# Designed miniproteins, single chains, continued (4), part 27

Each design is a single chain, and the fold is of that chain. pLDDT is the mean over its residues in the fold that is shown.

## One batch from the design tools (miniprotein)

Design m12910
Fold by ESMFold2-Fast:
Structure m12910 (fold): chain A 88 residues (1-88)
Amino acid sequence: MVEEAERLAERAIEAVRAGDSEEAIRHVREMARLLTEALLAGDWETAEAIARYLERVGEEAKRAGDWEVVRAIQAEVAEAAEAVAAAA
């Protein structure tokens, strides 16, 4: 899971640097799915690692001025938090 999230983050950063917001958002959504799975499983260490990779993608998107990717990360993290709250 962490290794997959790292690979997705690298792909998302490459897409941001290439100006491909749609591809970056696709990778962000897959990372958010892994984050939700880790949180629902109670795997806090894995969830924290994935969250750090999402933050890294967000910082690269901010540097590139790609606010669509930044908003997608914020929306996906909020949705993950809502899913965890609903399951608790």
Scores: mean pLDDT 85

Design m12911
Fold by ESMFold2-Fast:
Structure m12911 (fold): chain A 69 residues (1-69)
Amino acid sequence: GARETGERAAETGRRLGASEEQVEQGLRAAEGEPALPNWELTREIGRKIAAIGDAIDESLRTGEWPPGR
């Protein structure tokens, strides 16, 4: 799911040489759910996780971080 995508992105960041602090921060952001079933929040969280994963994937392709926003 979305968290799995965020976790994979974090692991990819580690392989790119990201610090453990940055990896943990990113992982917490990806796994930080509101703990409340909320339609709008779920939608926003999905969007943010997708953006993070996409950014890391782009960084792998270009070799730059952040690749672009």
Scores: mean pLDDT 61

Design m12912
Fold by ESMFold2-Fast:
Structure m12912 (fold): chain A 74 residues (1-74)
Amino acid sequence: MTAEQAEAVGKLLVPKIEEKGSLSLEEIKELLKEVPGLTEAQRQKVLDELKKYSKDGKVSGEDLEKALVRVLLS
């Protein structure tokens, strides 16, 4: 995944997390469909990384940042 794609994911998800305090993995899965230029495999890779940091199926802003850094490094 490119840095530009990771930034696009962050720009979509960060405002929603700030509004709600956290997002569920299901909400993130639906929102990732709205990111232009992401393949199904790239969306699944982001979800798999976020699942590692989620608590009770919820993702915080800090968890999102950690997951996106890991996806960029792989």
Scores: mean pLDDT 80

Design m12913
Fold by ESMFold2-Fast:
Structure m12913 (fold): chain A 83 residues (1-83)
Amino acid sequence: MSPLLRAEADFSVQLVAAAVLLTVSKRQGDEEKAKKAEELIRRGTEALEEARRALAAGEPEEAVVARLEEATREIREGIKEIE
């Protein structure tokens, strides 16, 4: 697997985890946790859009991988803080 495909896969896993956390929080009536999960999804989506634009603009693949790895880390840490 290429570093870029791995970074995209790892990012997608964390974004799905945040979406699950949002759904569970809403069903439990935990509005504060739901808002935090929603904000993680929003920031993650923005980071993915930025990474895709950078790649399309000819930024080195290594730099795009680093952006995605950082976004993945931020979502993962945010999930831990909400849980």
Scores: mean pLDDT 84

Design m12914
Fold by ESMFold2-Fast:
Structure m12914 (fold): chain A 80 residues (1-80)
Amino acid sequence: MLYGVEGEVVSVETGEKYKIQGLMDENGNLKGVAQPLSDPSKELPVEGKATPISDTEAKVEAISKETGEKLEGEVKLTPL
């Protein structure tokens, strides 16, 4: 089963805010893209884990595949 993931996450290292969009599988594996709020024309591939908090929300821990930067936040889950 797949879930849509959408929300705002923050770089643990820099404090920069990103919009994240992606897919989560039934095991909580996340794949998606993150866009800096300061530069929304830039898309960074991300992978990580999403841990459900409720039926509509999850905690995300994602890593930028380009930079290795860790992104964390609470995001919306949408069943697909």
Scores: mean pLDDT 81

Design m12915
Fold by ESMFold2-Fast:
Structure m12915 (fold): chain A 81 residues (1-81)
Amino acid sequence: SQEEEAKKLIEEAEKLLEEAEKIKARNGSLSPELQKAVNQVDTALALIKSRLEEKKPIPKSVFEQAKKAIEELRKLIEEEK
């Protein structure tokens, strides 16, 4: 279901955002590229959460945008290790 897919994306996104916060804590700041990726994930996550709260269907384009943002953030975090 869309709700199950959305919850899975939210869990994945929140885990990556937590990892980014740990990087920020260690280094004092995030790189501009990593900060942009964090902002993109945060925006997509907020939109998905808003749609779920309002019990509105989530457009396929929103899911695809979220998946792309999450994947980019994941790659950048892996490069920081």
Scores: mean pLDDT 84

Design m12916
Fold by ESMFold2-Fast:
Formats: structure tokens, C-alpha cells, sequence
Structure m12916 (fold): chain A 54 residues (1-54)
């Protein structure tokens, strides 16, 4: 699941959307579209939220 893999990349220390996209094997544009369609928010917002949560 690309969303789950992206979240794992964030938890493992990914600091940018480009880095997350590279780790999960997607383009940055595809990752942004996926997050907006599945979560209704940007991957940058998820990245910030995940870092603040734990």
C-alpha cells in the first residue's frame, strides 16, 4: 500500500515529499495526488503531523 509505505518513510526520517516519493517508488506528483485522493491532505501536511505526533 503506497500510503502505508509513505508513512513508514516519514517515520524512518524522510524530511521532504521528494525523498518520500523516491523511497516508495513514485513520482512526487503521483504521491501528492494519492494523498489528496486518499487522505484529503497534502503529503507535506502528513509529514509535519507525523513528526509532531511521535
Amino acid sequence: DPVVEALRAILEGAESVDEIAEKVGMTKDELEKLFREKLGITPEEVLAGARDAR
Scores: mean pLDDT 76

Design m12917
Fold by ESMFold2-Fast:
Structure m12917 (fold): chain A 80 residues (1-80)
Amino acid sequence: TTVNVTVKTPKEKAEKVAKAMEEAGKKTPGVLSVEAKVEGDTVKVTIKARDHQAAIDAVKNVTEAAMKAGATEVTSDITD
């Protein structure tokens, strides 16, 4: 199961948001890998999870971390 998360953030907060999302994803049980890319005011995160439940948990944790770090918008997609 793969999760793609796209986050809008002020440019000055983009790296902080990316790091917070990576940490939250890596701390989620069942997450196999987390990769974050910063593209100006956008952060794109790809998460590989062992199963669909781990993917759902990762989306929740990563979204909360992003918003706390200063993200203005979070969009996620889960692909099995």
Scores: mean pLDDT 81

Design m12918
Fold by ESMFold2-Fast:
Structure m12918 (fold): chain A 94 residues (1-94)
Amino acid sequence: MRDEILAALGRLATAIAEAAAPLPEAERREALARTARALGRLIQAVEDGDEEAVREALEELREVIESLKPYNPEAAERALRALEELERLVREAL
């Protein structure tokens, strides 16, 4: 995997964690667990060249971010921008 994609994955993970910070503990843990699973699937899908799996993983990440908007709209918008940059880099790698 390209170093640029790994860096973008790290930025997205950090932004989602910041957006999830004000959530109750159980909801925050679930959001972070969903994020970790989706990021892992995205990494595998990119390595396999599986465009369908890439789209599914990116869509799940978007759904997690959208669910965080009511709690922390500013941090959720930063996470959405990080996701858009990751989507661009992943499309260039496929």
Scores: mean pLDDT 85

Design m12919
Fold by ESMFold2-Fast:
Structure m12919 (fold): chain A 97 residues (1-97)
Amino acid sequence: MDDWSVLGVVFWESDFNGVRNMVKTNPTTKTIILAPTRVLNMTYDELKEIVKEFAKEHGIELIVVEPVGEVTDAGGYTYSVYSLQQMLDLSDLVDKL
């Protein structure tokens, strides 16, 4: 596994500032893998479009992982759900970056 490549993956609560800061921390980033578990202050589609434009402007490849579903907790927060196969595929992709 390439530990450096893991820093380019978004697996947690995220907004555009989180993605931007991750890229700034890793200025050699060539690929962003977008797989957030929860999106803050915007919809998933809005985050996806903003990250797509950011990646385009910086010459970075964007790989979007579409969740298989969503779950809402007792507090009213909605989380993206990914399959085990998608998580394994993401691990394989990160190892190749």
Scores: mean pLDDT 65

Design m12920
Fold by ESMFold2-Fast:
Structure m12920 (fold): chain A 94 residues (1-94)
Amino acid sequence: MEALLKLKEISKENEKAKKIVDLAGRFRQALLDFFNSSTDGLKATQAYLEAVKAARELAKEAGIDLPITENTSLGELAKAVREVVEKYVKEIEK
């Protein structure tokens, strides 16, 4: 949470940071869509794929490796995204 708040402040002056904040928002929305569709396997699968896509795009913009597979759980995916954001903030706060 704290790393994302710092990234939002940096995003006012950094276009790459803005993209990462936007992608984190897309990831969060996909998580919400998954929980709202947990009784519908097709919608849940689509939400999971959207979360994976947003996470991969976020990691690519950050220039950081995302250690996930197609079988990674939402919890592990959320942890990986958090670690990418934290690492990116450390790199730009040099």
Scores: mean pLDDT 77

Design m12921
Fold by ESMFold2-Fast:
Structure m12921 (fold): chain A 76 residues (1-76)
Amino acid sequence: MSDEELDDAVAEVAIAVAVTVARKLGKNMSPQELADFEKLFSLLENSSSSVRERAVKAMEEVGALDLAEMARKFVK
């Protein structure tokens, strides 16, 4: 339970960082930046399903559709 709460907290921080960076970069992301986001989203694999679904929704809300698709790969 404590480890699950920590994993969810780490995932929420990762989502906040992803939202902030995606807003600054807009639609012009380099392959390296996309790889960095994929590594960041890998932290979602150990989080609860509700936090993982929130990550996808957050990326969709900022218009980062490529990042939303990337996040969906970790929401299974």
Scores: mean pLDDT 75

Design m12922
Fold by ESMFold2-Fast:
Structure m12922 (fold): chain A 80 residues (1-80)
Amino acid sequence: SVEELAEDIVNASSGRIPRELAERLAEAVARGDREELRRVTEELVKQGLGHLADILADVLEAHGYAEEAALLREVFASHR
């Protein structure tokens, strides 16, 4: 569920990702909303959370969102 994905994102980040951003990310991937996924990922970069790229992608892949995980990695890489 979106709630379970959001909770896993918060837990994997050790609470570094705010719950509101985790919920937005979970909703975007569940809907396949690529534009919102890019916006939320850019916000994570702005908050200094780019070092969580791999752990976030792993969480998305574990939930079956392999295509969204690949896009997330691409957005993080473009802001290095």
Scores: mean pLDDT 86

Design m12923
Fold by ESMFold2-Fast:
Structure m12923 (fold): chain A 89 residues (1-89)
Amino acid sequence: MPLLSDELARRAAEYAGVSPETVRADSEAFAAQVEALVSPELAARLLAALRAAIERILAQPDEAARAAAEAAALAELAPLEEEARREAA
């Protein structure tokens, strides 16, 4: 599995300028892949955190605010990513 932090950064960049509905749908598809590797409970937490993080990043009005939101999101997701790596191993 790609690292959740790396995947968040990549998806946030790809989602720049797309609708929140598109971000939600794609995040759910990503979560289905994670669910194959970890418990449904952890997958649900990862989905909720990832979707909220991407929406927060995309809601920012400028590049500096987006960078700050991305850094905060990566820090928030790090514990969930560590749990996912332990379950996937």
Scores: mean pLDDT 67

Design m12924
Fold by ESMFold2-Fast:
Parts: C-alpha cells; structure tokens; sequence
Structure m12924 (fold): chain A 100 residues (1-100)
C-alpha cells in the first residue's frame, strides 16, 4: 500500500468511526500511520472489555476501507483468541507467534 493510499484509508476509516460512535478507533486511525495497527489495537481494547458489538463494527469499517476481512482465531492448546488479517492467515509465522 502506498503512503498516500494508507493516509486516505486512515482518513476514511476515521470518519466512518466517528459516524458509528467508535471514538477509540477514530483516535487510533488519526494517531497511527497504519490502518491495520489502528484496527487491531482497537479490537484488542474491546476484547478486554468483552464488547463484541463494537468489535464487529470495527471489523466492518476495516472491510469497507481496505476490502480485507478481520479473522478471529482460537488456539485450543492455550485457549487464546487472536485477530488476524487475511494476509496474516496466509502467513504461518503470524499464527505461530500468536500461539506463543
């Protein structure tokens, strides 16, 4: 993704976050230089608060802005839950790191 495309997607995402009442996502998108980093930080925050509805709204904004899906992964061996992008699911190293 070019820096200009990343900036545009962050600005679009921040506006959608404002409209949908997601101030934490709006702030993250304005303060970070990476849409994926902002999205996953926001999802991690809402996971700690068990706010599944807001996580789903964040996932919808990510899909609308990037065309990519957020995937939730559960690891049976350690009973951990993580979130991954489509690109991270295609990368076994990203999944392996979440199991650690």
Amino acid sequence: MTPEEEKRKREEGAEKARERGLPILEKALRETDDVEVAVYRTIAYYEKNNDLEKIEEVERIYEEVTGKKVYRVRFDGKNKIGTLTEEQIENPEAIRKLEE
Scores: mean pLDDT 67

Design m12925
Fold by ESMFold2-Fast:
Structure m12925 (fold): chain A 73 residues (1-73)
Amino acid sequence: MEAEELRERAVEGAKAAAEGYKAGDATKYTGGALRAIGEGLELGFIVGGEKGGEAGNEALKEGGAEFLGEMKF
């Protein structure tokens, strides 16, 4: 399912960003963050409208939760 694939990719990007941040690797952090944002936006465009915004926001929220979990804040 296309939307689920994009959501999974956004979460993976967020995890990569968290790893890069913990390692002090600006390139890995930036790459992971851009991937999470890009996949989240793509999901929003595919679903469209307000519902698309909700789906994209949920994917980014899950990615953010994974990021914070990895950070052990």
Scores: mean pLDDT 62

Design m12926
Fold by ESMFold2-Fast:
Structure m12926 (fold): chain A 61 residues (1-61)
Amino acid sequence: SMAEKTLREYIREFLGLTDDEEIEKAVEAVMKELSKYGKLKPDDTVENVGKAIEEYAKKLK
């Protein structure tokens, strides 16, 4: 999408991943983790998902 980004695209940009395989693994790992905090899908818009991912990423750092 032009204005909207999927969870997949957000993870790629946020983590600086370029490999499709690595991106898919990261998406799946994030989805499994975030499912404990809230129901999310890979195709959800990043506006709400991005906030949850940023909070998650802050804990990883």
Scores: mean pLDDT 64

Design m12927
Fold by ESMFold2-Fast:
Structure m12927 (fold): chain A 87 residues (1-87)
Amino acid sequence: VSAATRQAALEVLFEMANRVNEAMNVTDPNSEIAKAIQELVEAVLAALARGEDPLPVFDEKSAEIVKKFPELAPILEATRAELAAVL
């Protein structure tokens, strides 16, 4: 994976985290939502570091988040499309 691809993916993931924090009024980094989003970001970045397709990992973690926080489904769906576009 190129440095440019990794940077583009990181920007998409940071934008996702900002949208989630705004939509859910998340101010505590120890909240369940904040931890779930952090785990999703870390898993995607780890897959990219290994040279693997991060979309399956994103889909798996995103599905777990949506089961607990269905309000996040539109944000995660948009993020998935944005990630696919920069890979």
Scores: mean pLDDT 80

Design m12928
Fold by ESMFold2-Fast:
Structure m12928 (fold): chain A 84 residues (1-84)
Amino acid sequence: MKKKIEELVDEIVKEVSSSPKTMKIVSEELGMSSSPDEEVKRKFREEMMKIMEEISKEKGEEYAIEVAEKAVEMARYAKKLEEE
């Protein structure tokens, strides 16, 4: 269960980091517009893991997995829109 959430968060970070537009938005939202991409990715992963842990504690692990799966779909959709 915990491993599934970590795998999904890693997939979200991968999809976000492969889209220049999404990476720019994430860096701006984190207040890290001047930071290297590797530092932005690390901070984003930390924040996503905190959010998933909080959701898991409040709504249950199964719900947290569903939220993470939707986040992966959203990141892929944003990347697809950039390619079109």
Scores: mean pLDDT 78

Design m12929
Fold by ESMFold2-Fast:
Order: sequence, then structure tokens, then C-alpha cells
Structure m12929 (fold): chain A 67 residues (1-67)
Amino acid sequence: MSEEELKEELDRGAQEVADAVTEVVNRKLVARSAREGRPPPQSYFPGLSPAEARAAFERMVAEVAAR
């Protein structure tokens, strides 16, 4: 139980850190793509479905363009 709880907490923490890093990197890449007027490759969002990646990219472009 303690071992399983600790493992689950570590896995969750590692995933949260990975997601946060990916979001920051994607925001920087999206800023560059927006400036060049080019759509990003799917690899910008490796963990998302194509529809989710497109929606996420559109939101990030809007956020970056507003700054």
C-alpha cells in the first residue's frame, strides 16, 4: 500500500512536470510558428489527438499573439 501510493504519487508528479515542460516549450514553438505564419507539425503535441492538438494550438497562438 505505501509502496503503491508512493509509486502512484511519483508517476503523477512526473507526468505533471512533463506536461508543464511540454506546455512551456509548445508556447515558445507556437510563438515562432505564428510569427512565420506556418502551422506547427503534429509533433508539437505528441500526447494529444489531432483534434485536441489543433484546438490546443489555436488557443496557444491566440494567447501568444495577445502578449
Scores: mean pLDDT 62

Design m12930
Fold by ESMFold2-Fast:
Structure m12930 (fold): chain A 74 residues (1-74)
Amino acid sequence: SMEERLRELFRDVVLHRRALEQGKSIEEVKAELTDEEIDAEADRYLSRMREQAKAQGLEFEKLVQALEDYLALR
């Protein structure tokens, strides 16, 4: 559940950032990239979070929860 939310957030960030950087609409970026390519970029963020958790001896789920809490403070 939390992991799926993060994946969706990363997908949205990737799409919006690329659209802005290239002066294109989100629809144009989606036409140029497959969902698989977008998911691959999102998965790289998730992989880095998992590596960070392992390096710190922390559980991935706890890091996700801490991030959700942090975002809620905005």
Scores: mean pLDDT 73

Design m12931
Fold by ESMFold2-Fast:
Structure m12931 (fold): chain A 63 residues (1-63)
Amino acid sequence: SGSLGRAAAEAGGLPAAVGGAAVAEGIKQMGTDSARRAGEAAGRAYGVDPEVAARAAEKAVLS
């Protein structure tokens, strides 16, 4: 989890969607609600748009 957050922060040059996708990839197996909340929290913590991060996380577990 921490390394995924770090990777998302490192991807700051790309859109928040990339950071969100990285978070979503790591937490995909957690389920939609957990993924969404974790995506939001990671987005806020690492300067990735929390809404985009949450949507990417949710979308990854749904697809």
Scores: mean pLDDT 62

Design m12932
Fold by ESMFold2-Fast:
Structure m12932 (fold): chain A 90 residues (1-90)
Amino acid sequence: SLSPEDRRLRRELTELVYEATKVLKEAQKAIDSGNVEEAKKNIEKLRDIVERLRQLAARARSPEVQRMAETAIRFLENQIKELEKKIEEL
């Protein structure tokens, strides 16, 4: 049902979500060790991934792929807020 372009974008979305999961783990590890500078660096990487997801959503023709990207963006923005809150408590 998806176009070849939307299938490529869905794969790119999956790869970006996987990358985000790794960066989230590194951010949490930095917070757990009290390394505020490394935590902030990983939060910036998460913001870059969110921007790439926004660009992907804008290119997608499929409502399904657009909604998947929007869901990933909301999840990551919520994770960024929680990480920033944890840094303020350090």
Scores: mean pLDDT 90

Design m12933
Fold by ESMFold2-Fast:
Structure m12933 (fold): chain A 85 residues (1-85)
Amino acid sequence: LLEELNKAIDAAREALEAGDYDKFAEYLREALKIVKELVKKGLLSEEAYREMLQRQIQGLQTLLKKQPNPKLQALIDELQAELAK
C-alpha cells in the first residue's frame, strides 16, 4: 500500500512536469484513494489526511497563479469539496 502510494505520487509528479494535467488528475485521485484506505486501516489519522489536502490545495493554487489552467482549477475545487466534508 505504501509502495503503491509512492508510485502514484511519482507518476503524478512526472505527469505534472510533462504538462499532462489529465494524467496528473488521475494519479492524484489514485494517491488520495490510497491515503483514504490508510486512514480507514488506522495507519494514518484523519487530521493528517486533512493536512495533506490543505497542502495540496495550496500547492495547486500557487501553480495556477503561474500557469492558469481550467483543469487545475477543477482539481482545486474537487479537493476543497473533499476538505469541506
Scores: mean pLDDT 79

Design m12934
Fold by ESMFold2-Fast:
Structure m12934 (fold): chain A 64 residues (1-64)
Amino acid sequence: HMKVEIEYDEETETFTIKLDKPIDEVGQAIGDAVVAARDLPLEERRSLLEQGVKKANEILKKLE
């Protein structure tokens, strides 16, 4: 299985995504979410980050 870690950096206004293995489908979905979130208000970016982490963990559990 794979571990996904997502952090939000207030100074650079960006999400940092750390994957311990390359998975094209999960990586692409997370990348798309990060790009979409960059122009959102701060509150919506935080909400999207939380939802993204939850969804990524659920997908990873099902792939086991």
Scores: mean pLDDT 61

Design m12935
Fold by ESMFold2-Fast:
Structure m12935 (fold): chain A 66 residues (1-66)
Amino acid sequence: MELSEEEIKEAKEKAIERLRKHFPHASEETLEEAAEKALEVYLSLGLEFDEEHFIMIALNVMKEML
């Protein structure tokens, strides 16, 4: 599936918002790093984009970084 740069940016922003809510002590730098790593993992799966699945991956990445 073609995921545009704009869609990637929106997905990262939504993931960062969810991560910030769940991890209020995390720095913005850490939240951005977790979202970036989650994006790399998600794109490697070659699946059709699913926002909920992407956010779940971002939450798991964040837990591993803590």
Scores: mean pLDDT 75

Design m12936
Fold by ESMFold2-Fast:
Structure m12936 (fold): chain A 63 residues (1-63)
Amino acid sequence: SDADLERVLANLKRDYGLSDAELAELVRLIREGRLDAAVALLQSHGLAPATARAIVADLARLL
């Protein structure tokens, strides 16, 4: 749902410091099927590899 998507993105902004532009790029990478690039983007902001993969998988299901 849009509400679930907005919640996940808001948490990434609050807890890991992603900008609105970086969140938009994350969503674009996932929509393009570039999941490894999406995981790498999250890891560049301090997410552990397993956590980044889990969040990308959840976002892919919501999109």
Scores: mean pLDDT 87

Design m12937
Fold by ESMFold2-Fast:
Structure m12937 (fold): chain A 85 residues (1-85)
Amino acid sequence: SLDDKLQQLRSETLELADKVLKLADPNTQQELRGAISSLSSPYTLAQHTLALAEKLLKKDPDNKEIQELLDEARRIIQELDELGS
């Protein structure tokens, strides 16, 4: 069902956010965890997670793990957009 898929995407978004936060330095991680946790929408959380991943990639442009997390964030956003239309 639509509700089941939305719950799955919400869980995937939270897991992705956690993975991205674990790659940040401790001060950035703590501040951004607070900002992300204030969001109720999976779409908004995914957008903020993408922005953080882009910031991390600027610090380490050759990091394949960060690039894969960026691709996953974009995929989740696309799937959420598809459900909203």
Scores: mean pLDDT 76

Design m12938
Fold by ESMFold2-Fast:
Structure m12938 (fold): chain A 88 residues (1-88)
Amino acid sequence: SSSSEEMRKKTEEARKEMEEKLAKLPEEYRKALMESMTYGVLAIGYASGSVASLNEGNLEEAKKNLELLKEYNEKANEYDKKAREILK
């Protein structure tokens, strides 16, 4: 009787612990993915801006867009790496 109640409590505690771990993992993973995606979209925007500036002969604006493209690509890759590490 008491042993059966103890087993039930242990099973319920293990289930709650698993639910808590799963709830934490998706949230951290989602945050890292969202940051990576946000910086990726910004990088694409600056890539397009660089091409547009080059087509217009605006080398200074093209250079600025390329520098921002590099910066935001590096940030996107950093957050993608963080997301991948969370899944390991």
Scores: mean pLDDT 81

Design m12939
Fold by ESMFold2-Fast:
Structure m12939 (fold): chain A 97 residues (1-97)
Amino acid sequence: MKYKLRITVTFDAASLEAARAAAARVRELLEAIPGVENVEVTIDEEEDPNKLIVTFEVNAVNEEAARRTAEAAAAVARDAVEAVGLTVKSIEVEILG
């Protein structure tokens, strides 16, 4: 079954260059996760970047398996954002359907 997920990563205010580097790294690493498809990463506000919105699809046998993949993806997204030098304040994970 396919589940659509959203991860919102909030960080300390950053340059657009740093936010774009973080977005590219998040996309790269999430696309490498087995069962993760159609990864889209957007910067919420390019004039004052402090948030990435990540949407993706998970092919999972049930919602619990989809949730475990989403938790792994959230951890990977956090590490990716921190690896480019940004401080993560919060991560929100939502199952959209």
Scores: mean pLDDT 84

Design m12940
Fold by ESMFold2-Fast:
Structure m12940 (fold): chain A 85 residues (1-85)
Amino acid sequence: SLAERKALMADFGRGMSRLEAELKAAKTPEELDKIVEEARKLGEEAIQRAKEAGIEDDALASFEATVEFIVHSLELLAEQKKAAL
């Protein structure tokens, strides 16, 4: 359902916001690498939950693209911070 899609995206967004806060507080390259690993896992779990919820075709492709974009944005922030350390 549309409500379930919104709930899944909101849940994913809350997890990513926490990881962004952790990224801002991180002081070592190793901490940044772990945050990136957690972000990738969170994205994979969000996509899997969407599939299990019966989200399919164009709706699934759009959900996957949005999740991948958000994860990639955090990866870029981590790379930028790592270079500035």
Scores: mean pLDDT 89

Design m12941
Fold by ESMFold2-Fast:
Structure m12941 (fold): chain A 56 residues (1-56)
Amino acid sequence: EEQEYETEIANRAREAALKAREDVLSKDPNASQTEIDRAAVAAAKKAVDEYEKERK
């Protein structure tokens, strides 16, 4: 159960980061690597927070 929780968090964070990267590049194809990385990190943290809220 705890391992499943950790795996789910990692998967959600990874998916959110990938979507954020694509979103940044679709809005600004000249976005810097730093800007893309920051958006990915922020999206991953938000996805983890939302998942934790869903768990109670």
Scores: mean pLDDT 78

Design m12942
Fold by ESMFold2-Fast:
Structure m12942 (fold): chain A 74 residues (1-74)
Amino acid sequence: SKTRKLIFIQMHLIAAESELWLAQRNPDIPQSVLDNGIALAERALEEAEKYNAPQSLIDRIRETLAGLQAVKAA
């Protein structure tokens, strides 16, 4: 159902946001944590776009992904 898909997307987003929160506070964060967070955000974005999730949710996922990528590039 659409509701179950939205829950799945939100769970992946919350996990990715948690990884971003840790990354922003830990300059020595392992590459594996950043890569895991990016993968979670990318999966959330793919599903959100595929199932036409609310734009606010898509924007939040994109911001989280961009934040993780920025930490990795620094």
Scores: mean pLDDT 86

Design m12943
Fold by ESMFold2-Fast:
Structure m12943 (fold): chain A 68 residues (1-68)
Amino acid sequence: MPSLDEVVSEYVELARRELDPDTTQRLIDALNLAKTQLEGDSSLSEEEKVQLLKDQADQMLRTFRARQ
């Protein structure tokens, strides 16, 4: 199971390849905010946090791709 940091790193790499630098920075900021919010949620397991972050990251990347 990847860590939250590994999920962020994976989607940052994808964004750097596919998106412009300004949009990439917005995605990085949004992912780090989502990661922090998930880390603060004591009702979720680590595995659930990873899956939710992946789902949010997929949605963000799709949205930012559509906006270019």
Scores: mean pLDDT 80

Design m12944
Fold by ESMFold2-Fast:
Structure m12944 (fold): chain A 93 residues (1-93)
Amino acid sequence: MTLSEDEIRNIIAEYLDAKPDEIKILETRVEGDLQLVRFLYKGEEYLAAIDLQTKTIRAIVNVGIEQLKSYLLEDQALSDDDLWQKVIQQARA
């Protein structure tokens, strides 16, 4: 079960109180019951987890902020896998 890019843009835009055309999708993945999305909004990069049954945002993380936190609290930058796991964990909390 996979959401179209138009459905993804509409869901994210509604959550952010933005216009769908302001959301630039960079990549999508499916992880069980979640649609995962990497996107740009107002020049910032985000990861979102969308529930595939309810079509609602379960979690959203700002990539730049998470990388900054990692640099301040840890000696290592976050990998893409670390960032995806972070948004999945928040979605399932």
Scores: mean pLDDT 82

Design m12945
Fold by ESMFold2-Fast:
Structure m12945 (fold): chain A 94 residues (1-94)
Amino acid sequence: ALAVRLSPEARERAVELLREALKLATNPAAKKALEKAIEAAEAGDGFAAEASASLALMAIASEPNPSAKDKEAARLAAEAAGIVAAEMARALAE
C-alpha cells in the first residue's frame, strides 16, 4: 500500500466516480464505505480505496431490493475500484 501510489490522473478519476456514487447512495453502510474509499483514494492509498469501494458494492448487493440510485452508486463504485486495481497492477509490474 505505502509503496503503491495512484497516479494523479487515476486518483482524480476514482475520486470523481466515488463522489458521484456517494451522492446517489441511500444505503448507510454503502455511504460509510464510499466516504472511506474517497479518503483513501485522495491519500493515494490504492489498496484501501479498492477495499472500501468493494465494501460499498457488498452492502448494496446484500439488499433484497436495492433502489435504482443504489444500483447506479454500485456501478460507479465498481468502475472506480476497477480503475484503482488496474493502476495498482501497472505500478507493481513496473
Scores: mean pLDDT 82

